# Ledger of designs, part 114: designed miniproteins, single chains, continued (3)

Each design is a single chain, and the fold is of that chain. pLDDT is the mean over its residues in the fold that is shown.

## One batch from the design tools (miniprotein)

Design m11950
Fold by ESMFold2-Fast:
Parts: sequence; structure tokens; C-alpha cells
Structure m11950 (fold): chain A 75 residues (1-75)
Amino acid sequence: RLEEVRQRALDAARKAAEETVKNGFSKEAAYQAALNALRDTLLEAVSRGEITKEEADRIFAELEPEVKRIVDELF
């Protein structure tokens, strides 16, 4: 289940970045949109009892550089 939440958060971040790029926004805007989607998905998982707040913080830290790589590859 932890891996399911992690994958869901990463997928949400990728979709947010792709949508921002598709709408003609900057690389910086795409990165911010992706980070917001990542954070929102993890907070929802915590509120639903799927993961702990500590696990959410760890996953965010682990995925933040991956989100940067995804955004960099889109430009």
C-alpha cells in the first residue's frame, strides 16, 4: 500500500507538470504545479489513514528530486 501511494503521488505530479507545459506555462510553473500535486496527494493519503505524516514527509523528500528530473525532461 505504501508503494501504491508513492506511485499515485508521482503520477499526479507528472500529470500536473504535463498539463502545465501543455497550457504554455514556464518550466518553473510546471515544477511548482508538480510539487503541489505531489504534496496534495500525500496529504490526502495521510487524511485517509493510508500512510503516516512521517511516511508522507519521507516520500515527499525522496520524490522531490525525481519530480525535478521529470520536469527537466519535458523541456
Scores: mean pLDDT 83

Design m11951
Fold by ESMFold2-Fast:
Structure m11951 (fold): chain A 75 residues (1-75)
Amino acid sequence: REKAEAALEESARADLAALLAQSTPEVREALRRLEERLGTVAAAVSALLVLALSRMEGLSEAELVERLEELLRRA
């Protein structure tokens, strides 16, 4: 269990780092705040869900940042 949780955290950290590298400064700052508030795994899962919804709904970058900030306000 603990080894599986560590592997999941490492994978989530890598995914979050990849998102940060491919993001604008605004999205990057929002993702860093999510990681600080929620921890790496929860931040990565939340960011991936918001990105998936953004792709499906055709959301702009500004709307994506707003969705990420809404998650921060609820955390």
Scores: mean pLDDT 67

Design m11952
Fold by ESMFold2-Fast:
Structure m11952 (fold): chain A 60 residues (1-60)
Amino acid sequence: STAAEAGGQLAGREAGLAAADGDEEKMRNSMEGGGRVAAQLGADPAEARAAARRGGIEGA
């Protein structure tokens, strides 16, 4: 869903910023959070995680 894609993209950007700051734990937590939000909205968490990865790369 659009909401899942938006959540994944935001999580990806957050993870990208955390990675740049050297905080690997925050990066993992941000990506996991995006997946959980997508699941709560009834979306596919795997797709949300994929969107988070793409968002992080594009946003970095």
Scores: mean pLDDT 62

Design m11953
Fold by ESMFold2-Fast:
Structure m11953 (fold): chain A 111 residues (1-111)
Amino acid sequence: MSKEELKELADAIKEKLEEEPDDAILLFRLGLLYLKLEKYEEAKEYFTKAIELGTGELKAKAQYYLGLAYAKLGKYKEAIKYLQQAYDNPKASEDLKKEAKEEIEKIKALL
């Protein structure tokens, strides 16, 4: 998907969120689009909202991607915190737990 297509999709989701502001799935999807656009502060905001409103596996995924957004911003302490929350989340899949552990170890190697 091009950067222009990602922006158009983000704008469409933002329009839907004006009518359904508490849709945790749309908030999570918008976070992923901002992450792909390398807009890490915006990605962080939307993943934070998705964690507050989301449950189950969605919350675990939002915790993981929030950790990645913090890592991209160079905020490694916060990145490890949220990756650890994803790893410790009982609703996280085994694949997500493995990815979270691998990202924590990669960040620790940078310190």
Scores: mean pLDDT 88

Design m11954
Fold by ESMFold2-Fast:
Structure m11954 (fold): chain A 75 residues (1-75)
Amino acid sequence: EAEALHTKGLEAMKQGDYVTAAYYFGKAAAIAEAAGDDISAGVYRIAAAVVIAVSKSPEARAAYEAGVAEARAAL
């Protein structure tokens, strides 16, 4: 599940859709963290941070936060 969301984030990033990428990386990080996979959660958080920084868009950070909150609410 977390890995599938990470793949969706990578595909969005490849298309230049950093907002969607940040959202999926946020969801993947929250799910990996809940599963106790701290290494994968860390990797997904770094991917989100890089995408947010590169995008220069406040929408990317908001999308990441929404992804994290939505995933946590579903757990």
Scores: mean pLDDT 82

Design m11955
Fold by ESMFold2-Fast:
Structure m11955 (fold): chain A 71 residues (1-71)
Amino acid sequence: SSLLNSGYSQLKIEEVTEKGEVKVVLTSPDTHKERTVTIKVSKEELEKLKNKILDNEISDKFSEAIAAEAA
């Protein structure tokens, strides 16, 4: 499933590190609270994120990071 299919309507890239770590802000539809999650991506995946293209692998990484933050 895409990240948008997981109930998140907004995704914003806040920071990109030289180590390939991307800090992303996600808005919860239920609480309207923003969550910042950090994922590790390849250079190719980073370029896709800059163009707002989410593939299944990137979506899965975000879903895992969100689940970890919720625990």
Scores: mean pLDDT 64

Design m11956
Fold by ESMFold2-Fast:
Structure m11956 (fold): chain A 92 residues (1-92)
Amino acid sequence: SEKRGEELTERSERIAREYEERIDRGVSFEELLKEREERERRIEEEIDDPLEAQLEIAALENGLMAAALTHPKLSKEQREELVKRIGEKSKE
């Protein structure tokens, strides 16, 4: 339990830093969401262990959310829209 929690946190923080750098470079939220979907598909195709795949997908969602919610260049409306879109995809 604790070991998997630490692994999820470390992966999420790595992905958050990646997205923060890309947002700083001016990459749009639409492009980040599209790339997230393509990355999620590749994780599902390339990782044979379904629990490992789910952990990496969870880290991807957490990382993007953390970067978006804490990034000073984002408006309140952009953060709320991103939270809504990620939440809708997680339910499908």
Scores: mean pLDDT 74

Design m11957
Fold by ESMFold2-Fast:
Structure m11957 (fold): chain A 58 residues (1-58)
Amino acid sequence: APPTPEQQRHDELAVRVAKEAAREIKEKTDNLSDDEFAAFTVEVGERLRRRIAEERAA
């Protein structure tokens, strides 16, 4: 039996958002210094958490 539809939707949403963030990180990291990469990673992590929370609440 599959997990609950609500749980499945949240899991799929989180995976999709994570894949988008990973792609953005990959594209940006090719052009960043170590310091810029550290700052960018913090920003992306914050944005990712916020986006997941907003989509989950919607």
Scores: mean pLDDT 70

Design m11958
Fold by ESMFold2-Fast:
Structure m11958 (fold): chain A 117 residues (1-117)
Amino acid sequence: SMVEEVFELVYELTEKYLRGELSAKEVVEELEKKGLVGLSLLVPTIAEVLRMKGVSVEEARDAIREVVETYFRLKKENPDEPVPLIVILEPFMEKFKVSGAELAEAGDRALAEIERD
């Protein structure tokens, strides 16, 4: 399914990014190639959250799946509306006790890594 394929992609890209095998820019480019522009910042932001909280990508597997499932559910309900990342990350934030301020910091770090090239 599209949900399963995108979940596997997001999970694999998050692992590779955390291992330093892919840059933030390369991760964004891979998501854009799949038509997932609305998720371009998702992988670097999740990775920076995991790094900040000391959570492994393996521990986050089910939470990452839930984020992807929520994205496609919201897109199916409102196809013409953009899906804000903060909305799809809400269950992830609750599971790992991530505050809005910590998410903003992780997002800022993700953007800085993309700009670093």
Scores: mean pLDDT 84

Design m11959
Fold by ESMFold2-Fast:
Structure m11959 (fold): chain A 98 residues (1-98)
Amino acid sequence: MEELEIDIALGVAEIAVASSKVAVKNSELPEEVKEKVLKLLEEIAEKLREAAENRRDKEKVKEQLEKARELAEELSKLDEETAKVVLKAIENAEETVE
């Protein structure tokens, strides 16, 4: 049961990041800000993928989710609305692992 819940939570977080990338690309944000936001979203997606690949190791999952959260907090300085969506998904995944 826990493994399935972690898989679902990580999948939801990956979808949140993918949807955020589409929203940012179609937004009215300055191009320089878009490039920085998209780069941070790509780094968050990589940490979420690493968590999913190591999902049976709760400590590794926690480490990758913590790194993803730190990147999402940096994202909030550039695009608070996108960061809120991504942070909520990461926090839900962290609660599932605890």
Scores: mean pLDDT 84

Design m11960
Fold by ESMFold2-Fast:
Structure m11960 (fold): chain A 99 residues (1-99)
Amino acid sequence: MSLSEILEGMSESLLELSRQYRKAGNLETAETYERVSELLRRASEYVRRGDYDGAIESLSEAIELLREHALSQGRPSTGTLTGVQTALYEVYNRKKQAE
């Protein structure tokens, strides 16, 4: 599976999870996951275009949003955060190979 496909898949999964949290009345988590989903989708588009700097910026913003949310909730989504951090590392590796 390509990196852009992985990022798009993570984006769609978070968007669905955001809808579930909104229905449960957890608007803060829903809004955070919706914003992270948008950033992951943008990162996927940047990777497809070979714009690794754009992808790094979008993923870095997503990581900070997830960290801020984790601090406010006291219980981070470790799987989601780890997945986004792994994707960021892979984008850095691809940027190095392109240079």
Scores: mean pLDDT 82

Design m11961
Fold by ESMFold2-Fast:
Structure m11961 (fold): chain A 96 residues (1-96)
Amino acid sequence: SAAELEQQRIEAWLGLKALREARERHPDAPTEELLEEAEELFKELLEKELTPEEIEELRRVAEETLREMIEERYAKEKDKEGYEKALKQLEEWLAA
């Protein structure tokens, strides 16, 4: 249903927020440690009731986080085709 899809999106945005916060706390940590910290933060964030304003802010931060991740991947891999595909997928994901 539309409500189930919206809830899945909110959970995805919360996951990205948790990952962003883990990276800010531990900028030099390896990916495995960041994912472990992000998982614990995500569980905590799932317990909170969100206002419409907080949901919109989550969407904004999620877009920003995904764009940063796409740019970081391009900087490391120099894969222009993969970069353009990822940006198109992000735009399609945000538009849905």
Scores: mean pLDDT 78

Design m11962
Fold by ESMFold2-Fast:
Structure m11962 (fold): chain A 86 residues (1-86)
Amino acid sequence: SMAAEEQKQLKELQEAKQLADSVIAAMRALAEKTGKEGLLQLAETYRTGAQLMRALAAKGTPRVAEEALKQAEEYDALAEAARAEV
């Protein structure tokens, strides 16, 4: 059913967010130790997270697409903020 597919996609979105957040946390810790170069890598990690969210949005139901695009926008903003700290 469409409802079962949407629940599956929402779970996949949640798991993708958890994976992205784990990598982001590791890159943030690296940035604290390495300064400018780490901040640039953190920004690239956020951009990669945004791309993953957009890929999920392209294949998702309207609800999944809305949630994924919102997260992509948040990751893009965080990438820009990290670059601004350089």
Scores: mean pLDDT 86

Design m11963
Fold by ESMFold2-Fast:
Structure m11963 (fold): chain A 80 residues (1-80)
Amino acid sequence: ASDKERAQDALQALIESLENSEGKINFDGIIEGLKDQIEIEKKEGYTIAAEALEQALKIVEEEKDKEKIIEKLRELLNSL
């Protein structure tokens, strides 16, 4: 997959996971997963995917509201 497609697929999966979640969201698990994926993308040289996932990580770390996280992630996805 292209660098852009890697970013899009990861963001889409995260959005769908959040939309389909019932009850309390495991934000710590999401943050850990995003950090791990950013390191993989950096090691493989996928700079667009790494930058997009770093922005997604910031959104998840700074927002407390599920709907606001989804809104900002959709804006990020649509900017790619």
Scores: mean pLDDT 83

Design m11964
Fold by ESMFold2-Fast:
Structure m11964 (fold): chain A 85 residues (1-85)
Amino acid sequence: SKEKEKEILKNFIDEAKKLLKENPTEEKVKEFLKIVEDALKYLSKETAEKVKELLEKVKKMLEEKKVKEAIEYLIEELEKLIEEL
């Protein structure tokens, strides 16, 4: 259901916000992205594909050493995705 998908995405946002407060390393962000990727199976195919594309952009920002910006971007895009559901 859309309500369950919104709850899952809100949980991702909450965990990302906690991670951001802790001044995370690139490794900690990658661990978080793996958790998000593993949870995509609980989303609809359309929502999962959008989140997966977003994760690829976040990974590129991490390669550029933009760790804080990558997490902030992820939070903003997940919040937008919830509004589209």
Scores: mean pLDDT 86

Design m11965
Fold by ESMFold2-Fast:
Structure m11965 (fold): chain A 81 residues (1-81)
Amino acid sequence: MTPEEVAEEVIREIEEDIEYLKKNPDASGIDLATIRLRLTALREELRFAGVPPELMARVDKLIEEATKLIKENEKIQKEKA
Protein backbone atom coordinates (compact mmCIF):
# COMPACT_ATOMS: atom_id res chain seq x y z
CA MET A 1 0.00 0.00 0.00
CA THR A 2 1.14 3.54 -0.61
CA PRO A 3 1.84 5.76 2.43
CA GLU A 4 -1.26 7.77 1.51
CA GLU A 5 -3.42 4.63 1.47
CA VAL A 6 -2.08 3.52 4.84
CA ALA A 7 -2.72 6.99 6.28
CA GLU A 8 -6.28 7.03 4.92
CA GLU A 9 -6.92 3.66 6.57
CA VAL A 10 -5.62 4.89 9.94
CA ILE A 11 -7.62 8.12 9.62
CA ARG A 12 -10.76 6.11 8.90
CA GLU A 13 -10.15 3.93 11.96
CA ILE A 14 -9.81 7.02 14.14
CA GLU A 15 -12.97 8.54 12.60
CA GLU A 16 -14.84 5.36 13.56
CA ASP A 17 -13.51 5.57 17.13
CA ILE A 18 -14.59 9.21 17.39
CA GLU A 19 -18.06 8.33 16.07
CA TYR A 20 -18.37 5.59 18.70
CA LEU A 21 -17.41 8.02 21.46
CA LYS A 22 -19.97 10.55 20.16
CA LYS A 23 -22.69 7.93 20.66
CA ASN A 24 -21.45 7.36 24.22
CA PRO A 25 -21.37 10.81 25.88
CA ASP A 26 -20.35 9.22 29.20
CA ALA A 27 -17.31 7.66 27.59
CA SER A 28 -14.06 8.67 29.24
CA GLY A 29 -12.42 11.88 28.03
CA ILE A 30 -9.17 9.97 28.39
CA ASP A 31 -10.11 7.92 25.30
CA LEU A 32 -10.65 11.09 23.27
CA ALA A 33 -7.38 12.54 24.58
CA THR A 34 -5.59 9.35 23.51
CA ILE A 35 -7.17 9.56 20.05
CA ARG A 36 -6.04 13.19 19.76
CA LEU A 37 -2.49 12.19 20.67
CA ARG A 38 -2.62 9.42 18.07
CA LEU A 39 -3.76 11.95 15.46
CA THR A 40 -0.90 14.27 16.42
CA ALA A 41 1.59 11.43 15.99
CA LEU A 42 0.04 10.54 12.62
CA ARG A 43 0.29 14.16 11.50
CA GLU A 44 4.00 14.18 12.35
CA GLU A 45 4.52 10.92 10.44
CA LEU A 46 2.65 12.25 7.39
CA ARG A 47 4.71 15.46 7.38
CA PHE A 48 7.83 13.28 7.34
CA ALA A 49 6.43 11.21 4.43
CA GLY A 50 5.51 14.28 2.36
CA VAL A 51 1.84 13.47 1.77
CA PRO A 52 -0.66 15.76 0.01
CA PRO A 53 -1.89 18.83 1.96
CA GLU A 54 -5.47 17.50 1.68
CA LEU A 55 -4.57 14.55 3.87
CA MET A 56 -2.85 16.82 6.39
CA ALA A 57 -5.96 19.01 6.47
CA ARG A 58 -8.10 15.95 7.20
CA VAL A 59 -5.90 15.02 10.16
CA ASP A 60 -6.11 18.62 11.45
CA LYS A 61 -9.90 18.44 11.14
CA LEU A 62 -10.00 15.24 13.18
CA ILE A 63 -7.80 16.79 15.89
CA GLU A 64 -10.31 19.65 16.12
CA GLU A 65 -13.22 17.18 16.25
CA ALA A 66 -11.58 15.22 19.07
CA THR A 67 -10.88 18.41 21.03
CA LYS A 68 -14.49 19.54 20.54
CA LEU A 69 -15.83 16.19 21.74
CA ILE A 70 -13.63 16.30 24.84
CA LYS A 71 -15.20 19.66 25.77
CA GLU A 72 -18.72 18.41 24.93
CA ASN A 73 -18.32 15.28 27.07
CA GLU A 74 -17.06 17.41 29.96
CA LYS A 75 -20.11 19.68 29.69
CA ILE A 76 -22.51 16.72 29.45
CA GLN A 77 -21.07 15.17 32.60
CA LYS A 78 -21.54 18.44 34.49
CA GLU A 79 -25.11 18.86 33.20
CA LYS A 80 -26.01 15.31 34.27
CA ALA A 81 -24.68 15.95 37.75
Scores: mean pLDDT 73

Design m11966
Fold by ESMFold2-Fast:
Parts: structure tokens; C-alpha cells; sequence
Structure m11966 (fold): chain A 73 residues (1-73)
């Protein structure tokens, strides 16, 4: 699994987390305090996990299995 850094769009209440995987996976998003704030499924191949909703400004971590990537909103 390869996770890529998300680019938040301030004009949409949506977060795209780019991912490449050989299987369908669930991406979990955690806030800076380690609380799970969102989950989204991504299909196999080169795709994105789409999470709908507003994210408050701050630091977040996207995780899939043993892979993680930090990003800022």
C-alpha cells in the first residue's frame, strides 16, 4: 500500500486521500490527539479515499495497515 499526502480543497467539504493498493482497503483518519475522526474505503489500484465533511484546521494522520502519512488542513 502507498499513501500520498492529501491536498485539502477549501471550496469543497471533501478530503481526497490518494492511495495505491493491490486490494480494497479502508483508510482511517486520526486527529493530532489520536482520535479516529473519519474512515473511507478505497478500491484496488491507483485511487483516492473520499471523505465528505469539514475538517477543522490542524494536523491529521491517514493510516492504512502499517502505513501512515501526516498532513495539515
Amino acid sequence: VKLYKPEPNPFENKLYIPIESDEEVTVEVFDENGNLVAKAKAPKGKSSALIEGNFPKGKYTAKVGDKEIEFEV
Scores: mean pLDDT 76

Design m11967
Fold by ESMFold2-Fast:
Structure m11967 (fold): chain A 78 residues (1-78)
Amino acid sequence: SELEEELRTILDNIIDGLKPGETAIVPQEFLEKLAKTYNVSVEEVIKLLTKLAKEDPRVASVEVIKEGKKTFIRITKK
């Protein structure tokens, strides 16, 4: 899917920008922008991005964090 290809590109850019052991935050506003652009739910964007990150051998951990009504994703590089 076009969304999956875009998320793979986003993940590659995130991982390339991190040093080993560093964490990136994908904020709710960015997830909402992707959901709107690809006409999918925010839940679908979160599900697909977390799946791709978990399958990436460069990724140490992926966490979906919910704080009140806001959701963000933490991705940590090995």
Scores: mean pLDDT 86

Design m11968
Fold by ESMFold2-Fast:
Structure m11968 (fold): chain A 90 residues (1-90)
Amino acid sequence: SKEEAIKLLEEYLAKFKELNMEDTAALLERAIEAAKTLETDEEVKEFLKALVDTLKEYLKTETSLNRLTPEQKQALEDLIKDLERLIEEI
């Protein structure tokens, strides 16, 4: 549901702030605001798919540039996995 998506994003936002991942935190803050405007399950599903694609490209780029700590990389991988699971339930 939209409420479950927002809650998940808010939990990871707190985690990324603790890990000093300012760019990722800013992305999630924008994603949370966008998610609040969605009205249908199909809109939520398509939004989360686009977010997953964005996060996967970011993870790929940052990993290739060796800019992430192991803990930061794990947090991004965990978010992607949790979002993909949520998408399958919509």
Scores: mean pLDDT 87

Design m11969
Fold by ESMFold2-Fast:
Structure m11969 (fold): chain A 64 residues (1-64)
Amino acid sequence: SERAIRRGLEAIETAPKELLELLREIGEKLREIGDQTQRYLEEYSKAKTEEEKEELRKKFKEEA
């Protein structure tokens, strides 16, 4: 809800600067993981053989 979002923003604004910097760093790392996962899923959906799928699983595990 809009009220929950507003309260969350107010809490962020009142947080110590050091905590805000840490949260931003965590957010960036989570975004990178999301982007990597999306690319893997797109490649996996295009794979037509079990051999291709197994190679993609292996590659993703090595990169994670």
Scores: mean pLDDT 72

Design m11970
Fold by ESMFold2-Fast:
Structure m11970 (fold): chain A 93 residues (1-93)
Amino acid sequence: MEKEEEERRRRLGRDIVELFLKTAPKELLKSLEKELKELEEQEEVNEEEIEKLKEAIEYAKKAIKLAEEGKEEALEYLEKAIEIVIQMVGKKL
């Protein structure tokens, strides 16, 4: 039955998402906090970049909280944090 193959793919997807939500937001938060500290220590402070990093940090913190509560909305906030990081990197490329 084709439905068994779809069920296996859905289970693998859920397991990957659960593992990702348990690890990725926390690792992202650590990385973002390190970048923020390095930027704040620069004499040539880019205030716009600092504000964007602070926004990404807040989304990462919300993703962690929602993931701990078992809420799927954790993924939405993680995506918002990643989108800010991609936009920041895109300006440098």
Scores: mean pLDDT 71

Design m11971
Fold by ESMFold2-Fast:
Structure m11971 (fold): chain A 79 residues (1-79)
Amino acid sequence: LPEELRRLAEEAEKAGHPEIASRLRTVADQLAAHPDNPELWRAAAEVLERIADEVEKSGHPDLAEQLRRLAEKLRAKAE
């Protein structure tokens, strides 16, 4: 999951959104530091959903879909 987030961060940076890339890298680092924290995984899913809404409104629906799918996986693991 942290590696997948870093990949999406690089895609966001290439799409012209270095601020979103920075936010995704921060989430990846937090998840990597705390791999067995379900509360953090649920919080991370909410952050990714908010970022997905922002990138969709900015004209990047494919990136938004990838972020939403990753948020769904994080929520499933937090259960």
Scores: mean pLDDT 81

Design m11972
Fold by ESMFold2-Fast:
Structure m11972 (fold): chain A 74 residues (1-74)
Amino acid sequence: MKFFKSGYNSGRNGLQNGGISGAKEVKKGAKEVGVELTDEQALYLGKGATAGAHDGGPIQGGMTAALGLKELSK
């Protein structure tokens, strides 16, 4: 429950800030899998995750971010 609550709040916060809050979390997650994103790349992925969360909630937002990261990774 705490995990879903934090994910939901992060998605809402990212929406209010044009994905900026989501960008920081995306950048951290990318580093966990060995990918270093620029601030612009992290912002675009954060915005994509926010848009996905609008359609299918935090799970869809997470999937959208993961697919975008895969596209930007080498």
Scores: mean pLDDT 59

Design m11973
Fold by ESMFold2-Fast:
Structure m11973 (fold): chain A 88 residues (1-88)
Amino acid sequence: AIESLEEALRKAVEAAKKSKTGKSASSATGAALSVIGALWEIEHVPGADVEKELKSAYGSVKGSAENAEDEETRKGLEEAAEAVRKGL
């Protein structure tokens, strides 16, 4: 779960860095923030529902991929979403 979210964060950050438009960069940044939130919750909140946090992060990252304007950013975010899903 933690390793899956760390992988997803790395992929979302790379997608943001490679974004060809401001909208794509903003979408990828939103995905990264969603993953950070899930990581923080799992690491710092006693009794956190790991599956719920992973499902929430997956949905957010997938939504960010759908909102990306350029194909390269979209693919990067789809890979980030798949990394989250592998933690489930």
Scores: mean pLDDT 83

Design m11974
Fold by ESMFold2-Fast:
Order: sequence, then structure tokens, then C-alpha cells
Structure m11974 (fold): chain A 80 residues (1-80)
Amino acid sequence: SEEFRKALEYEIEASMYRMKIAVDKSFGEKPSEETLKKALEAAKKALEAAKKADPSPQVEQIIAASEALIKDLEEELKKL
């Protein structure tokens, strides 16, 4: 479905920003607010698309992963 495709594309986008955050932290750098907000936006869009997609184990995994990532990113933004 189109919604499943959108969920996958947004999950990939969120993962790319999450990797950037991890790299920055590995070099002792504080993640940028901009990168955290972009990751959060992508994760929220992935969650919205996954909830609109036909139920499947893959969709359930995207929902769970996106919800966990949103929670983690919101906590990181509070620490800035």
C-alpha cells in the first residue's frame, strides 16, 4: 500500500538522522536541535503512515520502533 511505502521511507529518513546523532555523540558532540527535530518529524510521519497502513507484523514493528524513537528524541530535546 502507499501508506506502507510512506512508513518505510519516513523510517529510513528517521534512521539516517538517528545515525547522525549517534556519530556526533561518539565524537563528544552534543546533537544539534535541528537534527533532533528533523528526526522527530520523520519518526512522527512514519508512525502516522504505519497506523494508516494495512495491519501486518512489519507495520506493527514500525509502529513500536517509531513510538520508542519519538519518546527518546523528545527526552533528548528536553536535555538541550
Scores: mean pLDDT 87

Design m11975
Fold by ESMFold2-Fast:
Structure m11975 (fold): chain A 90 residues (1-90)
Amino acid sequence: MTVEEIARRAAEAARQKAIDYGATPEFADKVGELVGEAARSFAEGDGDRAYENALKAIKVAIEAGLTKEQADDVVSAGFLEAARGLAERE
């Protein structure tokens, strides 16, 4: 699996979870974009950049009306997909 596919899957998982928690499509798209960039950085081995983008995603999700627990779950859904994608790379 490519880094681009890992980032896309992470973004889609986070976007869907944000919608499930009641975020508008516009905010869900922004959260997904940030989680996708965090997953890309994670797949590239840049943990600091991954962490920074994950924090930005949490802040945007909270601003969109999600609780901190829901925001954490949204980001976790994206990273779970990223971890699965990395396990498929050889």
Scores: mean pLDDT 84

Design m11976
Fold by ESMFold2-Fast:
Structure m11976 (fold): chain A 83 residues (1-83)
Amino acid sequence: SMLEELLRASREAMPVEVRVEAERRGLRLSEADIEEISRELAEWLAEKTVEALQNGLPGEVVGRTGAERLRRLLDEAHAKELA
């Protein structure tokens, strides 16, 4: 289906988006961390998108919480790098 194809494309693009955001924020992350964060975000977004569609929630809410989650995951990965 179209939705399934879009979700696949998002999952494939996520590592690049995570890497770009990490670089923009001056964070040093391993490829393993980028892969883990990307997988977690892609899975979370897929689940929340389905939930939002089923419950009539605005996509804007999913987008905002996704951005917050990305920031937290990047901060946690950076903290591990400093330890």
Scores: mean pLDDT 73

Design m11977
Fold by ESMFold2-Fast:
Structure m11977 (fold): chain A 88 residues (1-88)
Amino acid sequence: SAALEEQKERAIAAFRAALAADPQLRADWDAVVASEDDPELVRLEQALVGAALLGAPDEFIRKLIRELGERKGAAPAEEDIDRVLAEI
């Protein structure tokens, strides 16, 4: 949805701000990106990290975890999403 995409963009912006403030984090993230060939997975991972940094609502984080799982070819069960959310 358009609202979800706007939330993703805000989360990604927060992650990019964190990268700009920490050269070591930037270098570590660039290495992660270099090992991933799906740009949408990279975008979703940036949004998930940014959402966690912002303290975004659990509902938004759950949607990102679900989209990541679906993009990786395995739709996660709700209990698996609950486990990941609890670890963030």
Scores: mean pLDDT 79

Design m11978
Fold by ESMFold2-Fast:
Structure m11978 (fold): chain A 100 residues (1-100)
Amino acid sequence: MEEQRKAAREAIAEAVLRGDFVTAKMIAFSEYTALELEARRRGDEEALAEWEKEFNKVMEIIDLLEKLPSLTPEQRERIAELIREGKYDEAIKLVKEALK
C-alpha cells in the first residue's frame, strides 16, 4: 500500500504542476478508490478511515487551486512538493493564504 500511496501522490502532484486540475481530481478519485477498496478487502477499518480523510484533504486542495485567479510556477511547485510528501494540511494552508 505505501508504494501505491506514493505513486498516487506523485501522479496528483504532476497534474497540479501542469495546472491540470481536472486530471488531478480524476487521478485522486481513481487512486484513492483503489486504496479504499484494498483496505475494505483486508477489513482494515483504520486504513479505510485514513484513506477517506486523505482523499478529502487532496480534493479540498484541488478545489481551492481551481478558485485561484493566478498561481506562480514557484507556488505550484511548492504545493506539488507538499502533496508528494503527504503534507496536506500545510498545502491547504498555503493555498488559502494565496486566496487572500
Scores: mean pLDDT 80

Design m11979
Fold by ESMFold2-Fast:
Structure m11979 (fold): chain A 95 residues (1-95)
Amino acid sequence: AAAVAALRAALQRVEERLKEIITDKNFLEKTLKEIHELGDQLIAAVEAGDLDAFRVALEKLLKVIYETGKKEGKVDEANRIAGELTDAVEAILRA
């Protein structure tokens, strides 16, 4: 329960940070939908104890963050968002 709550908070933080860097409304809506779907997959993997599904979903989510930063000319910001998510995930897995 605590791990899922922490993960939901980290995913919400990613969405808020992406809203700050994405300038195109249609791209924002598409990206937030993709992040939300991947976030749901990540949470489902945690609840199932499926480490392989978790890693696949996390890798895809990090790639979406990176590609968004590249498209918006905000690679350094995207790398910070990805790092914050990775740190949150590592803290959850160690608890």
Scores: mean pLDDT 84

Design m11980
Fold by ESMFold2-Fast:
Structure m11980 (fold): chain A 93 residues (1-93)
Amino acid sequence: VTVTAEDVFEGLRLGNEVRDRILNAKTEEEIIEIAREGSKLAVEAAKQGKYAVASSLLDSVYDAAYDLYDKFPEASREAIKLVREAAAEGGKY
C-alpha cells in the first residue's frame, strides 16, 4: 500500500476539521458524537489503504479530546476510548 501526497493533504484537511468541531463543541454529547464520527471515518480510511487519512483523523480526535479533559472529563475519556478502539480496528488493515 502506497501513501500519496493527496492522501496526506486530505488527512490534514479532515483532521483539522474534526479537531475544530470538537474544540468548539458546547456539550459532552456533541464531543462524543463528533469523536465517534471521526473514528468511524478513520477506520473506513484504513480499510481503503488511506493510512495518512486514518492516522490524521485519530490523532486529531485524541488531541482535541485530551485538550478538553478538564472541562468535559467523561466525554474526553469516551472519545479517547473510541480512538483506541478505532486504532485497534484500523491496525488490522
Scores: mean pLDDT 84

Design m11981
Fold by ESMFold2-Fast:
Structure m11981 (fold): chain A 74 residues (1-74)
Amino acid sequence: AQEVAVAGLEAGRRKAGELGSTESEELFGRGVEYGREGNLEEGERLMVEGVSLLSPENQEQVLKAMVEAVRAAA
């Protein structure tokens, strides 16, 4: 579960960076750190906040990357 959650957050961080969404990239990066420490609740909070800062088009791309990473890690 932890490894899958971290994989999703890492994918979100990379995609947000590719899209130039630096604030979302930073929030997802912090979520990865909390997820690696086992604090999945804080990781989820940062994920939701990071996604909320994206445009609808960028949200679709980031969420798709996260889902693909989660499926690959599961």
Scores: mean pLDDT 82

Design m11982
Fold by ESMFold2-Fast:
Parts: structure tokens; sequence; C-alpha cells
Structure m11982 (fold): chain A 127 residues (1-127)
């Protein structure tokens, strides 16, 4: 049911925050710069009808982030915003397994409206 799927997504977003905190800490200014770059390229990709593969390649080249992490993040976001919650869960699991950069995690948390998770990660980065 929908409530069960949404709770599974919330659990995965909490796991995403925790695995991101195990990665090297980025200064908040660099985190902001990288995440802003990801949003810019993602928005351009939507406007230009790019595949997630093409958009992930561009983000990876511009930011230095691993393409696999970026692609999993984009796939999860697109699945969730289109109401494909089962696909979103699979892509979020893939992302967690990749132990992503805090920048990739923050991008996903903001994109999916997890204000609490985003704030937890920002507070950690500022410490």
Amino acid sequence: NLDELLERIRELLRELVEVAKEQPRLPVEELDRVVSTMFRIYTEGIKNNESNEETAERISKETGLPKEQVLAALNAIDAAVNGNFEEAIEHLRELVELRPSPAVALFVLISLGDSEGAQRLLDWAEA
C-alpha cells in the first residue's frame, strides 16, 4: 500500500544520511557549490529532454562525483516524482549500497523534500 511504500522511502532516506556521514566531510561552502551545480545541470537536462545517463555524465564531469552515484540518485528522484515508488525504493537501495558523497545524499534529500534529513546532514557538515 502507499503508506508502506512511503515509510520504506523514509527509512532509506534515513540510511542515506547515515552512510553519507561515514564519508569524508566536505566544507559547507563546497557542499553548497557542488549541490548547486547538480541542480543546475539536472534542471538543464530536464529542459533539454536528456536521459538520466547523459545528465549523470555531465554532473560527474563538472563535479568529479562518481557517475554511478549520480545516476542512482537521478533514477531515484525521477521514479519518486513520477509516483513509481517501488522503482524509487530500488534506486535508493542502490544509492545507499554505493555509500555516496554527502553532496549526492544532500541533493537527493532536498529533491525528495526530506527537510529533516537535509538539515541533519548540513548540521553534520558545519560541525
Scores: mean pLDDT 90

Design m11983
Fold by ESMFold2-Fast:
Structure m11983 (fold): chain A 94 residues (1-94)
Amino acid sequence: YGDKAIQLAKRAMELAEQGKAEEGGRAAANAGGYASRAADTGTDEDSRLARQAGRLSAKAGTLAARNSRNSREAARGTAGAISGVGAETQALLS
């Protein structure tokens, strides 16, 4: 379900761009998780989708963290960014 990872990553970016830091961060973390799972399937198609979703998730998480006004929101955004970077790195090594 690489398509699900991309869909969630796009939603995370939309939420982060709207300044919804906590919601955007949570969505980014979820997208990164799905991207990592897609990378684990070992197909070239899933790896490509995982790289795209991971990259977008990392951007969304980073933006959510920057727009955060408290430590909870910052933690959510940071977790999303880490999850996205991890998924992209995993897919690149596949």
Scores: mean pLDDT 77

